# Designed miniproteins, single chains, continued (3): the designs that were tried, part 77

Each design is a single chain, and the fold is of that chain. pLDDT is the mean over its residues in the fold that is shown.

## One batch from the design tools (miniprotein)

Design m10828
Fold by ESMFold2-Fast:
Structure m10828 (fold): chain A 65 residues (1-65)
Amino acid sequence: SAREELIEAAVSLLRAIPAARWAALSEEQRLAIAKAVVRGVAESRGIKLSEEEVEELARRALARL
């Protein structure tokens, strides 16, 4: 599905962030980065997401890390 493909792409990009840097971030900072990544992937694919959908997909991507 398009949502599953977005989450997998976001997870792959988030995994490129060094583990030490990731561990130093707050939960709020991690969510902000995940939202930015989800938004960027969606825009690159011509997919329109609401802010609620961006947050939902970002939280799901973080749960897969």
Scores: mean pLDDT 85

Design m10829
Fold by ESMFold2-Fast:
Structure m10829 (fold): chain A 85 residues (1-85)
Amino acid sequence: SKSQELVDLFNRLNQALSAGDIDAARETLREIGEKFPEIRPTVEDFIAELEKTENESLRKQRQVGLRGLSRLIADAEKLGLLKRE
């Protein structure tokens, strides 16, 4: 289902952010924005914030990543993109 596909993409994004792999996180975010245009503005904002942290500490990159992920999940839930099954 599209809902399961989005959950799988969010899990991949969380894994990349937890590993500090910003390039993998950005690639996953672009894929989310392409497949789920309803949350594309939130995705584009998140990518822009991550791009600004390229030369920042891993701690700051993680803080920006976690904040962005929380907002992305909340917006997806608000738009009804996440379903029970």
Scores: mean pLDDT 82

Design m10830
Fold by ESMFold2-Fast:
Structure m10830 (fold): chain A 75 residues (1-75)
Amino acid sequence: SLSDRSQQLLFDITRHGIFTQQSINYINQTGRTPSADQMQQMIQQSQEISQRYIQAMNDNDIDTINQIGDQISDM
């Protein structure tokens, strides 16, 4: 199992990575930077996905880990 510090760090790394990818995808699709409201939605979504991922890792839930990986790759 991961220590509390390792879980917090992994959460921060994961949510940042997801947010960055969403931002890049948005710019590629629209040619514009996300609005403040869109950035807030992306931040919330990245946090929710990251929380679910950490929980699945702690539970050794391989099916959920794979589903989240697929979700991130399809973003």
Scores: mean pLDDT 84

Design m10831
Fold by ESMFold2-Fast:
Structure m10831 (fold): chain A 55 residues (1-55)
Amino acid sequence: SAEELLKKADKIKDEIQEYIEKNGKPSKEELIEFLKSKGFSEEEAEKIAELILSL
């Protein structure tokens, strides 16, 4: 559900922020690959990336 995806995004929000600070603003594809490397499925990574980039 969207609520579960938001909770997962919140859990890794600090890691995403650190990635941005170290590497600059990622593309959607780079963010998806980063999230997949953290154990998220492709579908979860796509939805989380969309949420993060819409902020």
Scores: mean pLDDT 76

Design m10832
Fold by ESMFold2-Fast:
Structure m10832 (fold): chain A 84 residues (1-84)
Amino acid sequence: SYYEKAAEYAEKAAKAAREGDKEKALEYIDKAQEELQKVLDKDPLNTVANAALIGLAVAKVLIKKGHLEEAAELLEKIAKRLRE
């Protein structure tokens, strides 16, 4: 499912952020966003997908500002919600 793929990419982004790999973390967030956009293409009011996309955008800002641990924690929470 799109949720499972988005969760997997968010988990990979969190791992990359914890390893200090900003570039890989941002690439995986972009892939997670692409999967969630596919959910919204069919259901634009999906609250879970919309909340996750906002969270992913915040995680990107945190990574760009060097707050890698905080970004990783947020990405892990997003992934957990998407798997529920």
Scores: mean pLDDT 89

Design m10833
Fold by ESMFold2-Fast:
Structure m10833 (fold): chain A 76 residues (1-76)
Amino acid sequence: SSKYKELQEQLERFEKDFKEAKEYLKSEKDPEVLEKFFEHARGLLKKMKEEAKDFPELVKRLEELEKELEKLEEEL
């Protein structure tokens, strides 16, 4: 379906942006900037997960991204 394709593209974009952000965040020392980043990222993942609820494959990928985001936050 078109919705599946749109969600897959959004997820792939998030994955790319997240990979690039990881490199940036390693040099970021402002806790407010870090907090805002993680708040926005969590919000986007939550929204995508809700929209993807009928697509188990996408939900699984989103849950993996949520775990990766949590791990990154713990490392910073």
Scores: mean pLDDT 82

Design m10834
Fold by ESMFold2-Fast:
Order: sequence, then C-alpha cells, then structure tokens
Structure m10834 (fold): chain A 97 residues (1-97)
Amino acid sequence: AARAAEAIAAALRAGERGGKTAGIAAAGAAAGAARAAGGEAAGLAAARAMGTRLGGEEAAAKVVAAIDPESPQAQAAREAAEKLREIGDEIDEELAA
C-alpha cells in the first residue's frame, strides 16, 4: 500500500550512507524480481528503486508520489517512469508476466 512506500523511502535514505551507487544497484536488481513474486508492497519498493535510479533522490520522491493518484506530482512522476520503461523496464515487465 502507499503507506509502505514511506517506510521504504526511509530505508533508502539510510542506504545512502553506504554509497549511492551500491544502493541503486541492489534496489534495481530487486525491483524486477519483487514485482514478479511479491505483492503491492513489493511493487511499491520497485517503483521507489526505479525512481532513485532514474534521477536520484528527487526522482525517487516523485515516483512515490505517483502511487497517490490524487497528488499533482503523480502525473509528472508517471511521465518520468515512462522514460525508464522505454529504455528497458518494459522488457522486465514482460519477463515477469
């Protein structure tokens, strides 16, 4: 659920202490697998990780906002996520299907 995304965001901030690149690499690898095997909470984690990889901390926040469709930032975050899917995330989604 959307509330789980806030907890995930807090965990990602802690990960920045260990190194931004290391955190993004681990999150990115888990994102595809989580969506395929997990539920809504796993999907939220994947969205957050993808946002972080795309543009860093601010992009990650926008991706989290996109989970709340009423948020004005939700539309902008979806457009940012579309760029990732055009590159290679869409292939990952087909593999998960």
Scores: mean pLDDT 46

Design m10835
Fold by ESMFold2-Fast:
Structure m10835 (fold): chain A 60 residues (1-60)
Amino acid sequence: MEEIFEDAKERAKKLLEEGVKPSEVRDILVKWLTENYGLSEEEARKIADEAVLEAIRELK
């Protein structure tokens, strides 16, 4: 599970650096997590929310 979160966080950082809005990054990550890891939408949303928050903190 740590590997999934770390990959999601790195993807979030890349998208934020490209100028994608945090809300859109979250939606992109939810779709990616459900399609590639078979997570439920609820689980994907929780991981995406945390990944986006951590990515923002690291990019400050």
Scores: mean pLDDT 81

Design m10836
Fold by ESMFold2-Fast:
Structure m10836 (fold): chain A 90 residues (1-90)
Amino acid sequence: KEAFVEKLRELLETVRKLIEEGASEEEIMEARTRKLNEIVKEIWDNSKSKEEFNELMQKANKLASVLIEGIREGKPDKALEEAEKLIEEL
């Protein structure tokens, strides 16, 4: 779904901008949580089946986990690269 991919790209771009601006880990995590909630709503409102819902939720959660882990490791650039690859696989 185009809307789902667009929301994932918005999440990635929001995190990237915060990293570039020197935002704290707390600010980055808060923005990530806010954007992830928007993605979950998009999946809920637009999924045609339980199977599609579960598949999209797994993809969104994997992306969110990659971003969290990379930021906590002090490797935000690597986290952004891995997230971009996950979006490209969609």
Scores: mean pLDDT 79

Design m10837
Fold by ESMFold2-Fast:
Structure m10837 (fold): chain A 66 residues (1-66)
Amino acid sequence: SIVDIVKALRDAGVPGGAVAMAAGVLMEEGKLSEETVKRVVEELQAAGVPEDTVEKVREVLEKMLK
């Protein structure tokens, strides 16, 4: 669920702003998938989120896909 994803991102130390952006994309797309992960990464990069934070978000979401 979106709640579980948000919790996983926060528990991994992702800043609240990046968590909120990721959650927004996930709510719009309705599911976690490879395409959704790519969209989250693109939105975070466009917003100027640091590369290390973007990589952390990608790692958490990819782990949840498996």
Scores: mean pLDDT 82

Design m10838
Fold by ESMFold2-Fast:
Structure m10838 (fold): chain A 63 residues (1-63)
Amino acid sequence: ELKERIDSLIEKAVELANQGKVEEAMKAIELVNKARHYLEQGDVEKAEELIKEAEEVIRKAES
């Protein structure tokens, strides 16, 4: 589930960058990369928090 959410967020961030929303795209990618790092360390709770923050960044950029 978290891995699928990460992949989806990366795809949405690329679309935002293509629309000229580069700053929001970069922020979402940064949060996703941090979430991946925490997942590799076994810190699922921290990773989920970062994924939710990335989702919020994308949602606000799309609204």
Scores: mean pLDDT 82

Design m10839
Fold by ESMFold2-Fast:
Structure m10839 (fold): chain A 102 residues (1-102)
Amino acid sequence: SEFEKLVEEAEEVLREKYGLSEEEVERILKFIKEVYEKNPEMAKKILEALTESVLKFLRLAAIYYTEQGKEELAGKLFEIALDLEEGKLSDREALRKFAELL
């Protein structure tokens, strides 16, 4: 399926471009699959954002959790996104912090 192909591309980006561990990659991919079950269009946007901008990816993840009523988790993701935007975190460090919250 188109979604399975996008997930495979995201796995390679997380592993090879951002240098995440197998466990960190698995946690993020599980999150993306969860989003797909509830909102396929949002999952596609999140996957596309991951290849373009970690900042955009984190903001979309935060919006998703806000819509799910998980305000505390969404707030933590917005804080990670702000730290990334301000140059306090690298893309890798931001994605690692995100994976730890999952």
Scores: mean pLDDT 88

Design m10840
Fold by ESMFold2-Fast:
Structure m10840 (fold): chain A 94 residues (1-94)
Amino acid sequence: DKITNMMLGAGSLLTAKRYLDQGDYDKAIFYAQRAIDLAKDDPRLVAEAYLVIGKAYFKQGDYDKAIEYYQKALELDPNNEEAKENLKKVEEAK
């Protein structure tokens, strides 16, 4: 059901953040995408998952995808200062 999927999405997001912190960027992206699929009705969780995907791509040197996902995060959460700061950092790295 919707509540179970949102809880599983939150768990997948926490797993994605753990892999991001450990430098396993492929797993961070995988679990963040899973979180989006499970909790698509939760824009705050989806925005956070997009932020994780953007950070993972930035660490992998895929600046175009990093920009894309930071912009997706800001579309859902325009006041997310972390997404704004990370977008600035990736644009400066290009």
Scores: mean pLDDT 88

Design m10841
Fold by ESMFold2-Fast:
Structure m10841 (fold): chain A 58 residues (1-58)
Amino acid sequence: SMAKRREVARYVAKGLLLAAEDFVEEQIERAKKENREERVRQLEKELEEIRRQLEELE
C-alpha cells in the first residue's frame, strides 16, 4: 500500500540523515585537528541543515 511505502521511505530517510549527522560530526573533529577553520564552518552549516531535516521528519 502507498501508506506503508511512505512509512518505509521516511524510516530510510531518517536512517540516512542520522548516518550523515555522525559522518559530518567526525569530519568536523578532523577539520579542527587540521586547523581548517573555514572547513569547520562549512561542515557546521551542513550539520545544521541535517538536524533541521531530522526535525521535519520527526
Scores: mean pLDDT 85

Design m10842
Fold by ESMFold2-Fast:
Structure m10842 (fold): chain A 84 residues (1-84)
Amino acid sequence: ARERAIELLREAAELFEEMGDKSGAEALRLAAEYVRSGEQLESAIAGAKATLQRAQAMSRDPEVAELARRAAELVAEALRLLEE
C-alpha cells in the first residue's frame, strides 16, 4: 500500500507540472517523501488533500480539465491507501 501511494503521488505531481502548477507538483513530491520516510504522515495527508482540492478547481478549466481529473483520481486513491 505505501509503495503504491508513493507511485500515485509522483504520477499526480507529473500531471500538475504538465498543467503548469509547479507548486502543486512540489507539494505532491514532498508528500511522497514524507510517506516514504514514514515521518510527518499527517502533513503528507494534509498536503495531498489540499492538492486534491486544487485539482478539482482546475478541472473547471477546459484547457486542463482532463489532466486535472486524472490527477485528482490519483491523489484520491493515494489518500485512500494512506488512510487505511
Scores: mean pLDDT 82

Design m10843
Fold by ESMFold2-Fast:
Structure m10843 (fold): chain A 88 residues (1-88)
Amino acid sequence: SMEEEELYRKILYKNYLLAALQQVILKMRKGESIEEIQAWLEERLKNALTPEQKEAYKEVLKIKTLDEAQEKLSEVNAELLELVRKLK
C-alpha cells in the first residue's frame, strides 16, 4: 500500500540518519575537527544514491557540537522505534 511504502521510506531515512549521527559522534569523540567531519559528510552527500540518504546527510551537516549530535541521535532512535512498531 502507499501508506506502507511511505512508512518504509521514513524508516530508511531514519536508519541512514542514525548511522551518520553515530559516525559523527565517534569522530567528535576522537577529536576530529568540525571542518574534517563536514568535509567527510559533504563527500558522503555527493556520493549518496537515494533521496533518503541525501536528506540524512543534509540534516547531519547542520550539527556543530557533540551535545547536538547526541541529542539528535536519541530523538531519531526513539522516532525509529515508534515507526518500526507501526509495522504489522
Scores: mean pLDDT 87

Design m10844
Fold by ESMFold2-Fast:
Structure m10844 (fold): chain A 60 residues (1-60)
Amino acid sequence: GLSKEEILRLIALKLRKIGLEFELELLESRGLEDPETRRRIEELRREIERLEKEIEELEK
């Protein structure tokens, strides 16, 4: 099982990911196809993927 510190870290990572996913949905819902918005969406997707990987590594 996870230690208390590992559980708290896992919760923090999951909360951060939820926040970024919400920001991504807001940007996508605006329907803007300009290069700046596309770049920001790509940056958010990359950060979300990084957080997912870190979460998976902690849950093993």
Scores: mean pLDDT 83

Design m10845
Fold by ESMFold2-Fast:
Structure m10845 (fold): chain A 68 residues (1-68)
Amino acid sequence: IEDLERAVEALRAGDYERAAEHLRRAAESTDDPEVRTGLLSAADLARAGDGDHALVIAEGLLEYYREK
C-alpha cells in the first residue's frame, strides 16, 4: 500500500516516471491478479503521459485497500 500511496502523490505532482515506478512495485507486491492488472495499466498510462486516467485507477485501488 505504501508504494500505491507514493504513486498517487507522484501523479498529483505530475511526476509520471516516479508514479509508474511506484505502481509497478505495488503490482509486484500484490497477490490479487485483478489488482495487479489495474496497477500495471495505471503504470502504462503514467508512462504514456496520461496521468489523469492513471490517477483515477490508482485512487480507486487505494480506496479498495482501505475498505478491505
Scores: mean pLDDT 80

Design m10846
Fold by ESMFold2-Fast:
Order: structure tokens, then sequence, then C-alpha cells
Structure m10846 (fold): chain A 65 residues (1-65)
């Protein structure tokens, strides 16, 4: 499920594996495009990677859901 993929992403993020966490958050979004929390956490992972413009886009998408 989207929630299961999202939980894997959260564990990876907690381990400092931000690129892989972002991939899993994108996977959760692909399974549930209305998963606001996955967009928000993807933004956080992208910020950790220095990808600030992309992070801002995903934060905005989370607010629109």
Amino acid sequence: SAEEVFEIGKKLFAEGRYELAAKYYKGAIALDPNFAEAYKNLGKALEKLGRYEEAEEYYKKAEEI
C-alpha cells in the first residue's frame, strides 16, 4: 500500500538515506496522489539534498490536497 511504502521512506530518512527516502516517498505518491503527508516528507528529503526549489513545489502540492 501507499502507507507501507511511505513508512519505508520514513525509516530511510531517519537513517540519513535522503535520496532513497525521496524515491520511496515518490513511490507512495504514485500509489496515492492525494497522500499529502508523502508530498510533505518528500519536500523534507529534497531539502536535505539541497534541492530547495523542488522541495518548495512538493510542499505547495501538499497544501493543495
Scores: mean pLDDT 89

Design m10847
Fold by ESMFold2-Fast:
Structure m10847 (fold): chain A 62 residues (1-62)
Amino acid sequence: SEEDIDRFLEELKKRKPDISQEQLDEIRKLLLEGKTEEAVELLKSLGLSDEDILELVREALS
């Protein structure tokens, strides 16, 4: 849901405070469009591992 995506982005920003607003906006757009694979690739390009991404998802859904 949009609320889960927004929580994910807030947790991402806490973990990576150096992330730009443009990067957050692109990730949000990809997730809203259901382009989860492209969003994951972008997150990995920013230095996040698969485990980092899974932890952020767990935090957003808790």
Scores: mean pLDDT 83

Design m10848
Fold by ESMFold2-Fast:
Structure m10848 (fold): chain A 79 residues (1-79)
Amino acid sequence: SREDAIALLRKALEAVEKGDFEGAKEALEKAADLAREAGDLKAAGAADLALGSLENAVANKDVEGAIRGLRAALAALEA
């Protein structure tokens, strides 16, 4: 459900705040898969965009960029 996708995005945010980028990636991949399975293309797209932001942030060692991307994805789904 969308609530499950949002919960996984929040889990990814907590993982990034702890420096667990691998855990964040796993949570985002699971969120995207569950959203696609449910036919929620908006939630799947938000999770995919957050995953791309995370990959860029990891490459640049930019934790703040990862947090910003995740918060933007959550705001889009919770609005």
Scores: mean pLDDT 81

Design m10849
Fold by ESMFold2-Fast:
Structure m10849 (fold): chain A 60 residues (1-60)
Amino acid sequence: SMAEFRARYAELVAAAKSRRELLERTKELYEELRRRGVISEEEYEKIVKELEAELEDLEK
């Protein structure tokens, strides 16, 4: 459910030691949601693209 997703995301935010770690863990969470059918393929692609762009910006 979306409520469980929000709770899991809050856990990631609290536990992440860096912005990079948060983004990487968030990408993994969305991959799980896509596999479970909670979000659509189109929503997943959009979200992952944004997360990957943020990760690339952190590398600079």
Scores: mean pLDDT 78

Design m10850
Fold by ESMFold2-Fast:
Structure m10850 (fold): chain A 55 residues (1-55)
Amino acid sequence: MPSPEEQLREIFETNDLEEAVKKAGELLRKLIEEGKLSEEEAKRLYHEVLTEYYA
């Protein structure tokens, strides 16, 4: 199963910025609800991946 990092990278690689932001938000919220990520970890991961692909 791909890690949350790999899933986020795939979203940003296969979608435009607008759609990627929407899908990334949905994924991270689901992972927080499932207890796989804390809210703080999800926020850090999102910012890290977003800045890797977009300024």
Scores: mean pLDDT 78

Design m10851
Fold by ESMFold2-Fast:
Structure m10851 (fold): chain A 64 residues (1-64)
Amino acid sequence: MSLGEKLREVAERHGISSEAAGAVANGAMEGLSPEEAVELLRRHGYRVSLEAAREIAEVAREYK
């Protein structure tokens, strides 16, 4: 299963866009914490829960 497929599943479960999920994943691979990713995305108008960001970060770390 590709990273993109796993990110889509998490995004659908949490009601967030694939773009927001991809941004969280990229941030996690670059060393951002889930908490930092949530704050940055909120400033750009995205509503991502800390729970969703943590799931996405865990998925992204498996593929780095």
Scores: mean pLDDT 77

Design m10852
Fold by ESMFold2-Fast:
Structure m10852 (fold): chain A 66 residues (1-66)
Amino acid sequence: GAVEEEARRLLEEARELARELPPPVSGSAMKELDEIERILETDPEEALRRARRTLEGLKQALAVYA
């Protein structure tokens, strides 16, 4: 549904941002995104909320390194 599609889009954007971070930080971020993806089919609304929060955190982290 639309919520799941939005969550998948945000997860992909977050994965792209995580790849731009230093390896230890990017690895931790990718692990977190994998955990969010695991709940995507069972609780897409929670996955969307977590994806938005994680994406915002990654944008803030990238601003420090950019």
Scores: mean pLDDT 83

Design m10853
Fold by ESMFold2-Fast:
Structure m10853 (fold): chain A 62 residues (1-62)
Amino acid sequence: MALEAAGRAARLYAEARDRMSPEQRERVLELARKGDEAIAAGNEEEAARYAEEVARLAEEVL
């Protein structure tokens, strides 16, 4: 479920943000916006993909 993926991504980002560069944080914000737009459009697969990218970026610095 896209909302569950988004929740996981948000938790990982909260833990990782202090280790992220400004560029990485800007990328996360961009992906989060695209994910929200995908959910609003009913595109759950696309939304989940953006959430997974956020989680991946966060995990790389944890």
Scores: mean pLDDT 79

Design m10854
Fold by ESMFold2-Fast:
Structure m10854 (fold): chain A 97 residues (1-97)
Amino acid sequence: MNEMEKLLEKVIKELEEKAKELEELIEQIKAGKEISVEEIKEAILEAEELLGLADIVRAIAKRFGEASEELLKKLEEAKEKVKKLIEELKKLIEELK
């Protein structure tokens, strides 16, 4: 429980920080700042890698029953927020000139 709970909390925090970074990047693009397509693709890749780690940690925590329902819910909410931001960034890539 304790070690898995700490790992879940750490992953949730990293997802929340990544969501903030992606939101800031989206706002910069919408404000007309010159952001390279390569930089956006790198941000997407890093976010997708973190989502993969979150899925592994969630699966382990559920298998061993060592996570609270509240933490698992927070993890899922953080994952869905990051997924939504990735999709918005992918859409914005098609609109960059």
Scores: mean pLDDT 82

Design m10855
Fold by ESMFold2-Fast:
Structure m10855 (fold): chain A 60 residues (1-60)
Amino acid sequence: VEDLEQKIKDLKKQYDELHNQLVEAIENNAPKEEIEKIQKEIEQVQKEGDKLNEELLEKL
């Protein structure tokens, strides 16, 4: 259980870091391709987090 909670916590930190990168990229008028790449990485982290949350609920 602790391992799953730690992984979820790490994904939350990764999500927050990617969100900050997205905001900075938009503010700096980064290329659309770069912004889209960051958005896709955020989506992947969210999907992985959802999967780990489901596993945590199953282990209750």
Scores: mean pLDDT 80

Design m10856
Fold by ESMFold2-Fast:
Structure m10856 (fold): chain A 77 residues (1-77)
Amino acid sequence: VEEILKAGEEGDPAHVAPLAAALDDPDPAVRRAASEALGKMAQQGNVEAYLALAEALSDPDPAVRALAAEAIARVQA
C-alpha cells in the first residue's frame, strides 16, 4: 500500500539520516547498531528506514547484511 504520509513527513528523516550516515561508518559495530535501529523503525512503518536498510544489504560485513535482511523480512511478514 502506497502512503504519502510515510515518506519523511514525521521528522523521521532527522532520525533516519544520522542512522543512514552511520551505515557508512568504517566500524562494523557502528553499522550493525545502525542497522538494528533502522530495522525497529522500519517495523513501525518508517519507509525511509526500510529504504536505508535495503542499502545496508550491500554492506561488506556479513553481520550487517544479515541484520538488514532479517529486519526487511520482518517488515514484509
Scores: mean pLDDT 71

Design m10857
Fold by ESMFold2-Fast:
Structure m10857 (fold): chain A 62 residues (1-62)
Amino acid sequence: MEEARKKGLEHLKKGLEAYKNGDYEAAIQHFSEAARYFKEAGDEEGAELATKFLQEVAEKIN
């Protein structure tokens, strides 16, 4: 659980950095992995946050 949550946070951070740099494809990949790890860890709030960032990036590339 702790390790999965740690990986979720790492991917969330990488997704945010990619998003700030305009690397939307990388941001999508990292936010998707963050959401998956947070759900695996039982961190519903983290999963929801990562999913909201995914939706934000999707809007930017549409």
Scores: mean pLDDT 83

Design m10858
Fold by ESMFold2-Fast:
Structure m10858 (fold): chain A 62 residues (1-62)
Amino acid sequence: SSTRKKLLELIGEILRLIGEIFDIELEIERTEDEEKKKKLEKEKEELEKKLKELLEEMRSLP
């Protein structure tokens, strides 16, 4: 069904985003440059916002 395909695609994208967020967290941990840390924190916030939107989209599936 189209709903099942959409659900599987959303789950795949959610898992990918979680991995990207963890990669950025690791970069933040390894970085001593405060300006670079601020940039990475902002990139992480954007990914977390996208993750929240995808989770809400998944919840709203028929």
Scores: mean pLDDT 85

Design m10859
Fold by ESMFold2-Fast:
Structure m10859 (fold): chain A 92 residues (1-92)
Amino acid sequence: MPPYKLAPLDYSKSMREYALQLLEEILKWLKHENASEEAIKVVEEGIEELKKVDPNDDVRAHEVLSRTLQRLMDLLSPEQRAALREALFAPA
């Protein structure tokens, strides 16, 4: 199958909105690639935590995003990590 490509991200949005878009696109990718239930739950939990962050709290939004991505990467195989990097760097 052709590699899944993420939708373009809007960098003019707050960190919270940017992080939400990024995690929602990653969640779609994980479901498309039939990733582990644990990996899917980590991203879903990250999205719910981000929804509770104040829109102007860039520090908190960045912390939630960073922790979610770190937890996700720890659960992915080397092949899945490579595929995710490819999806993230796919041309818009």
Scores: mean pLDDT 75

Design m10860
Fold by ESMFold2-Fast:
Structure m10860 (fold): chain A 87 residues (1-87)
Amino acid sequence: MSEELRKEVDIAVKEIAAIVLSKYLTPENAEEMIRIAEEVLKLDPNNALSYIILAKAYEVLGKKEEAEKYRQKALDIDPNNEEAKKL
């Protein structure tokens, strides 16, 4: 059960990452991305991709301090993450 749930979370993170990489974020899409990323983080609080999504979404919303906070959190978890380094 827990192993299968972790698999589903990993798939969800990859799908979210693909959406972020394939689309530019808008204010409308950014709010939905934040909600999805927060749901993933409830299951896996150390998920670097979810923090990258939060950082990009908050940047699009003009919330630069929140964006920088989540960018730093992503880098703390995965310092080699290319998306986090480009934020």
Scores: mean pLDDT 71

Design m10861
Fold by ESMFold2-Fast:
Structure m10861 (fold): chain A 65 residues (1-65)
Amino acid sequence: SAEAAAAISKMSAEEIRAIADRVGTFSVEQIRALVSSGEPALRAPVARLPKEKQEAIADLLVNLG
């Protein structure tokens, strides 16, 4: 959501791109589904990230990108 997007927006561009590369096998729609539905299969590549960063990534893609 908006607060999660704000959290990732405070990260460096390099950090955001590194995270994006880790989920390169997922589409933007799948990342949105990760936050919205919480599907375990969609969480696997980002399971190592804190929940706030996972939510911020999805919010960034939905609301900012």
Scores: mean pLDDT 50

Design m10862
Fold by ESMFold2-Fast:
Structure m10862 (fold): chain A 100 residues (1-100)
Amino acid sequence: SMEEKRKKELEENKEIVKNALFYYSYSFGQSTPESREKAKKYLELLDYMAPKAKEVARTQGIREEIERLALIMPDLPEEQKKLLFELAEEGKKLKEKEKG
């Protein structure tokens, strides 16, 4: 149903946001010049999404903020949405490597 599809899309968007925030937090921890440059671009994206997202990115966040970010994600400009998806993919790969 359309209701089930919308609920699934929201959960998928929450996972994307969580993975992007994970990669961002990890990148800050690495303290390399490349990680710092990526972190600057991510801060610009997070400033656009929500001011509180900067705190969430550092701690992998409060569930309420993740849900809020997931809800606004479809309304992001295409370029920023693409960046968020790229961050989420990198975060997902990194989580899989840390479990192995």
Scores: mean pLDDT 64

Design m10863
Fold by ESMFold2-Fast:
Structure m10863 (fold): chain A 66 residues (1-66)
Amino acid sequence: MSREEVYKVIEEAVKKGLISEELGKRIKEAIDNKDLETLNRLGTLAAILGADELAEAIGKYAQSLK
């Protein structure tokens, strides 16, 4: 999954009210920094918040960095 694809999923999750704009910014920063530890933590948080599509997108992107 590309960075641009994950960004779209983040923006849709914010638009749907599943996550805050601030959380969306933190996820984008973790993606830009290729911070796998933060991405894993934020992916888990997205799943807890019910943002399942976002959690999957974060997981796929993180796997692409290995």
Scores: mean pLDDT 83

Design m10864
Fold by ESMFold2-Fast:
Structure m10864 (fold): chain A 59 residues (1-59)
Amino acid sequence: MSPLEQGDRLEGLGRVAERRGDRETAIRAYEEAVRLYTEVLGPDHPRAQRARRRLEALR
């Protein structure tokens, strides 16, 4: 799986975890998605910014 595909799956996992009230799993998934998107696309890319905003909302 490419880093982008992995990031997309982790963002999806984060959203599912949020809906289930599993805040800790959501935080970990979004942290990893932010890392992957930032490495591949850069920190200013909309995907990286979206995952980061979701992460910040959970803290």
Scores: mean pLDDT 82

Design m10865
Fold by ESMFold2-Fast:
Structure m10865 (fold): chain A 96 residues (1-96)
Amino acid sequence: LSEEAREYLQLGLIYLEQEKYDKAIEYFKKAIELAEKAKDDITLGLAYLALGEAYLKQGKYDEAIESYEKAIEYAKKNEILVKKAKENLEKAKKLI
């Protein structure tokens, strides 16, 4: 489950790089589902951060903000992820 969550996260990131945002969002949501089941807070934080980026790229600023807030919540012990999520949250807020 935890390994599967990371695989879906990786696939989502590949689609994000290809600017296939709908597909990226699908895979990030699947990664979140599996990471929740595995209680993998690090993968949850990463998947929510990536989901926020995909929503931001689509101009879905409210969804991006919500996703970044979730990323901060789950990434509590990872200072780099918390900092990145906070930076992206502030950027998304400026675009509303």
Scores: mean pLDDT 84

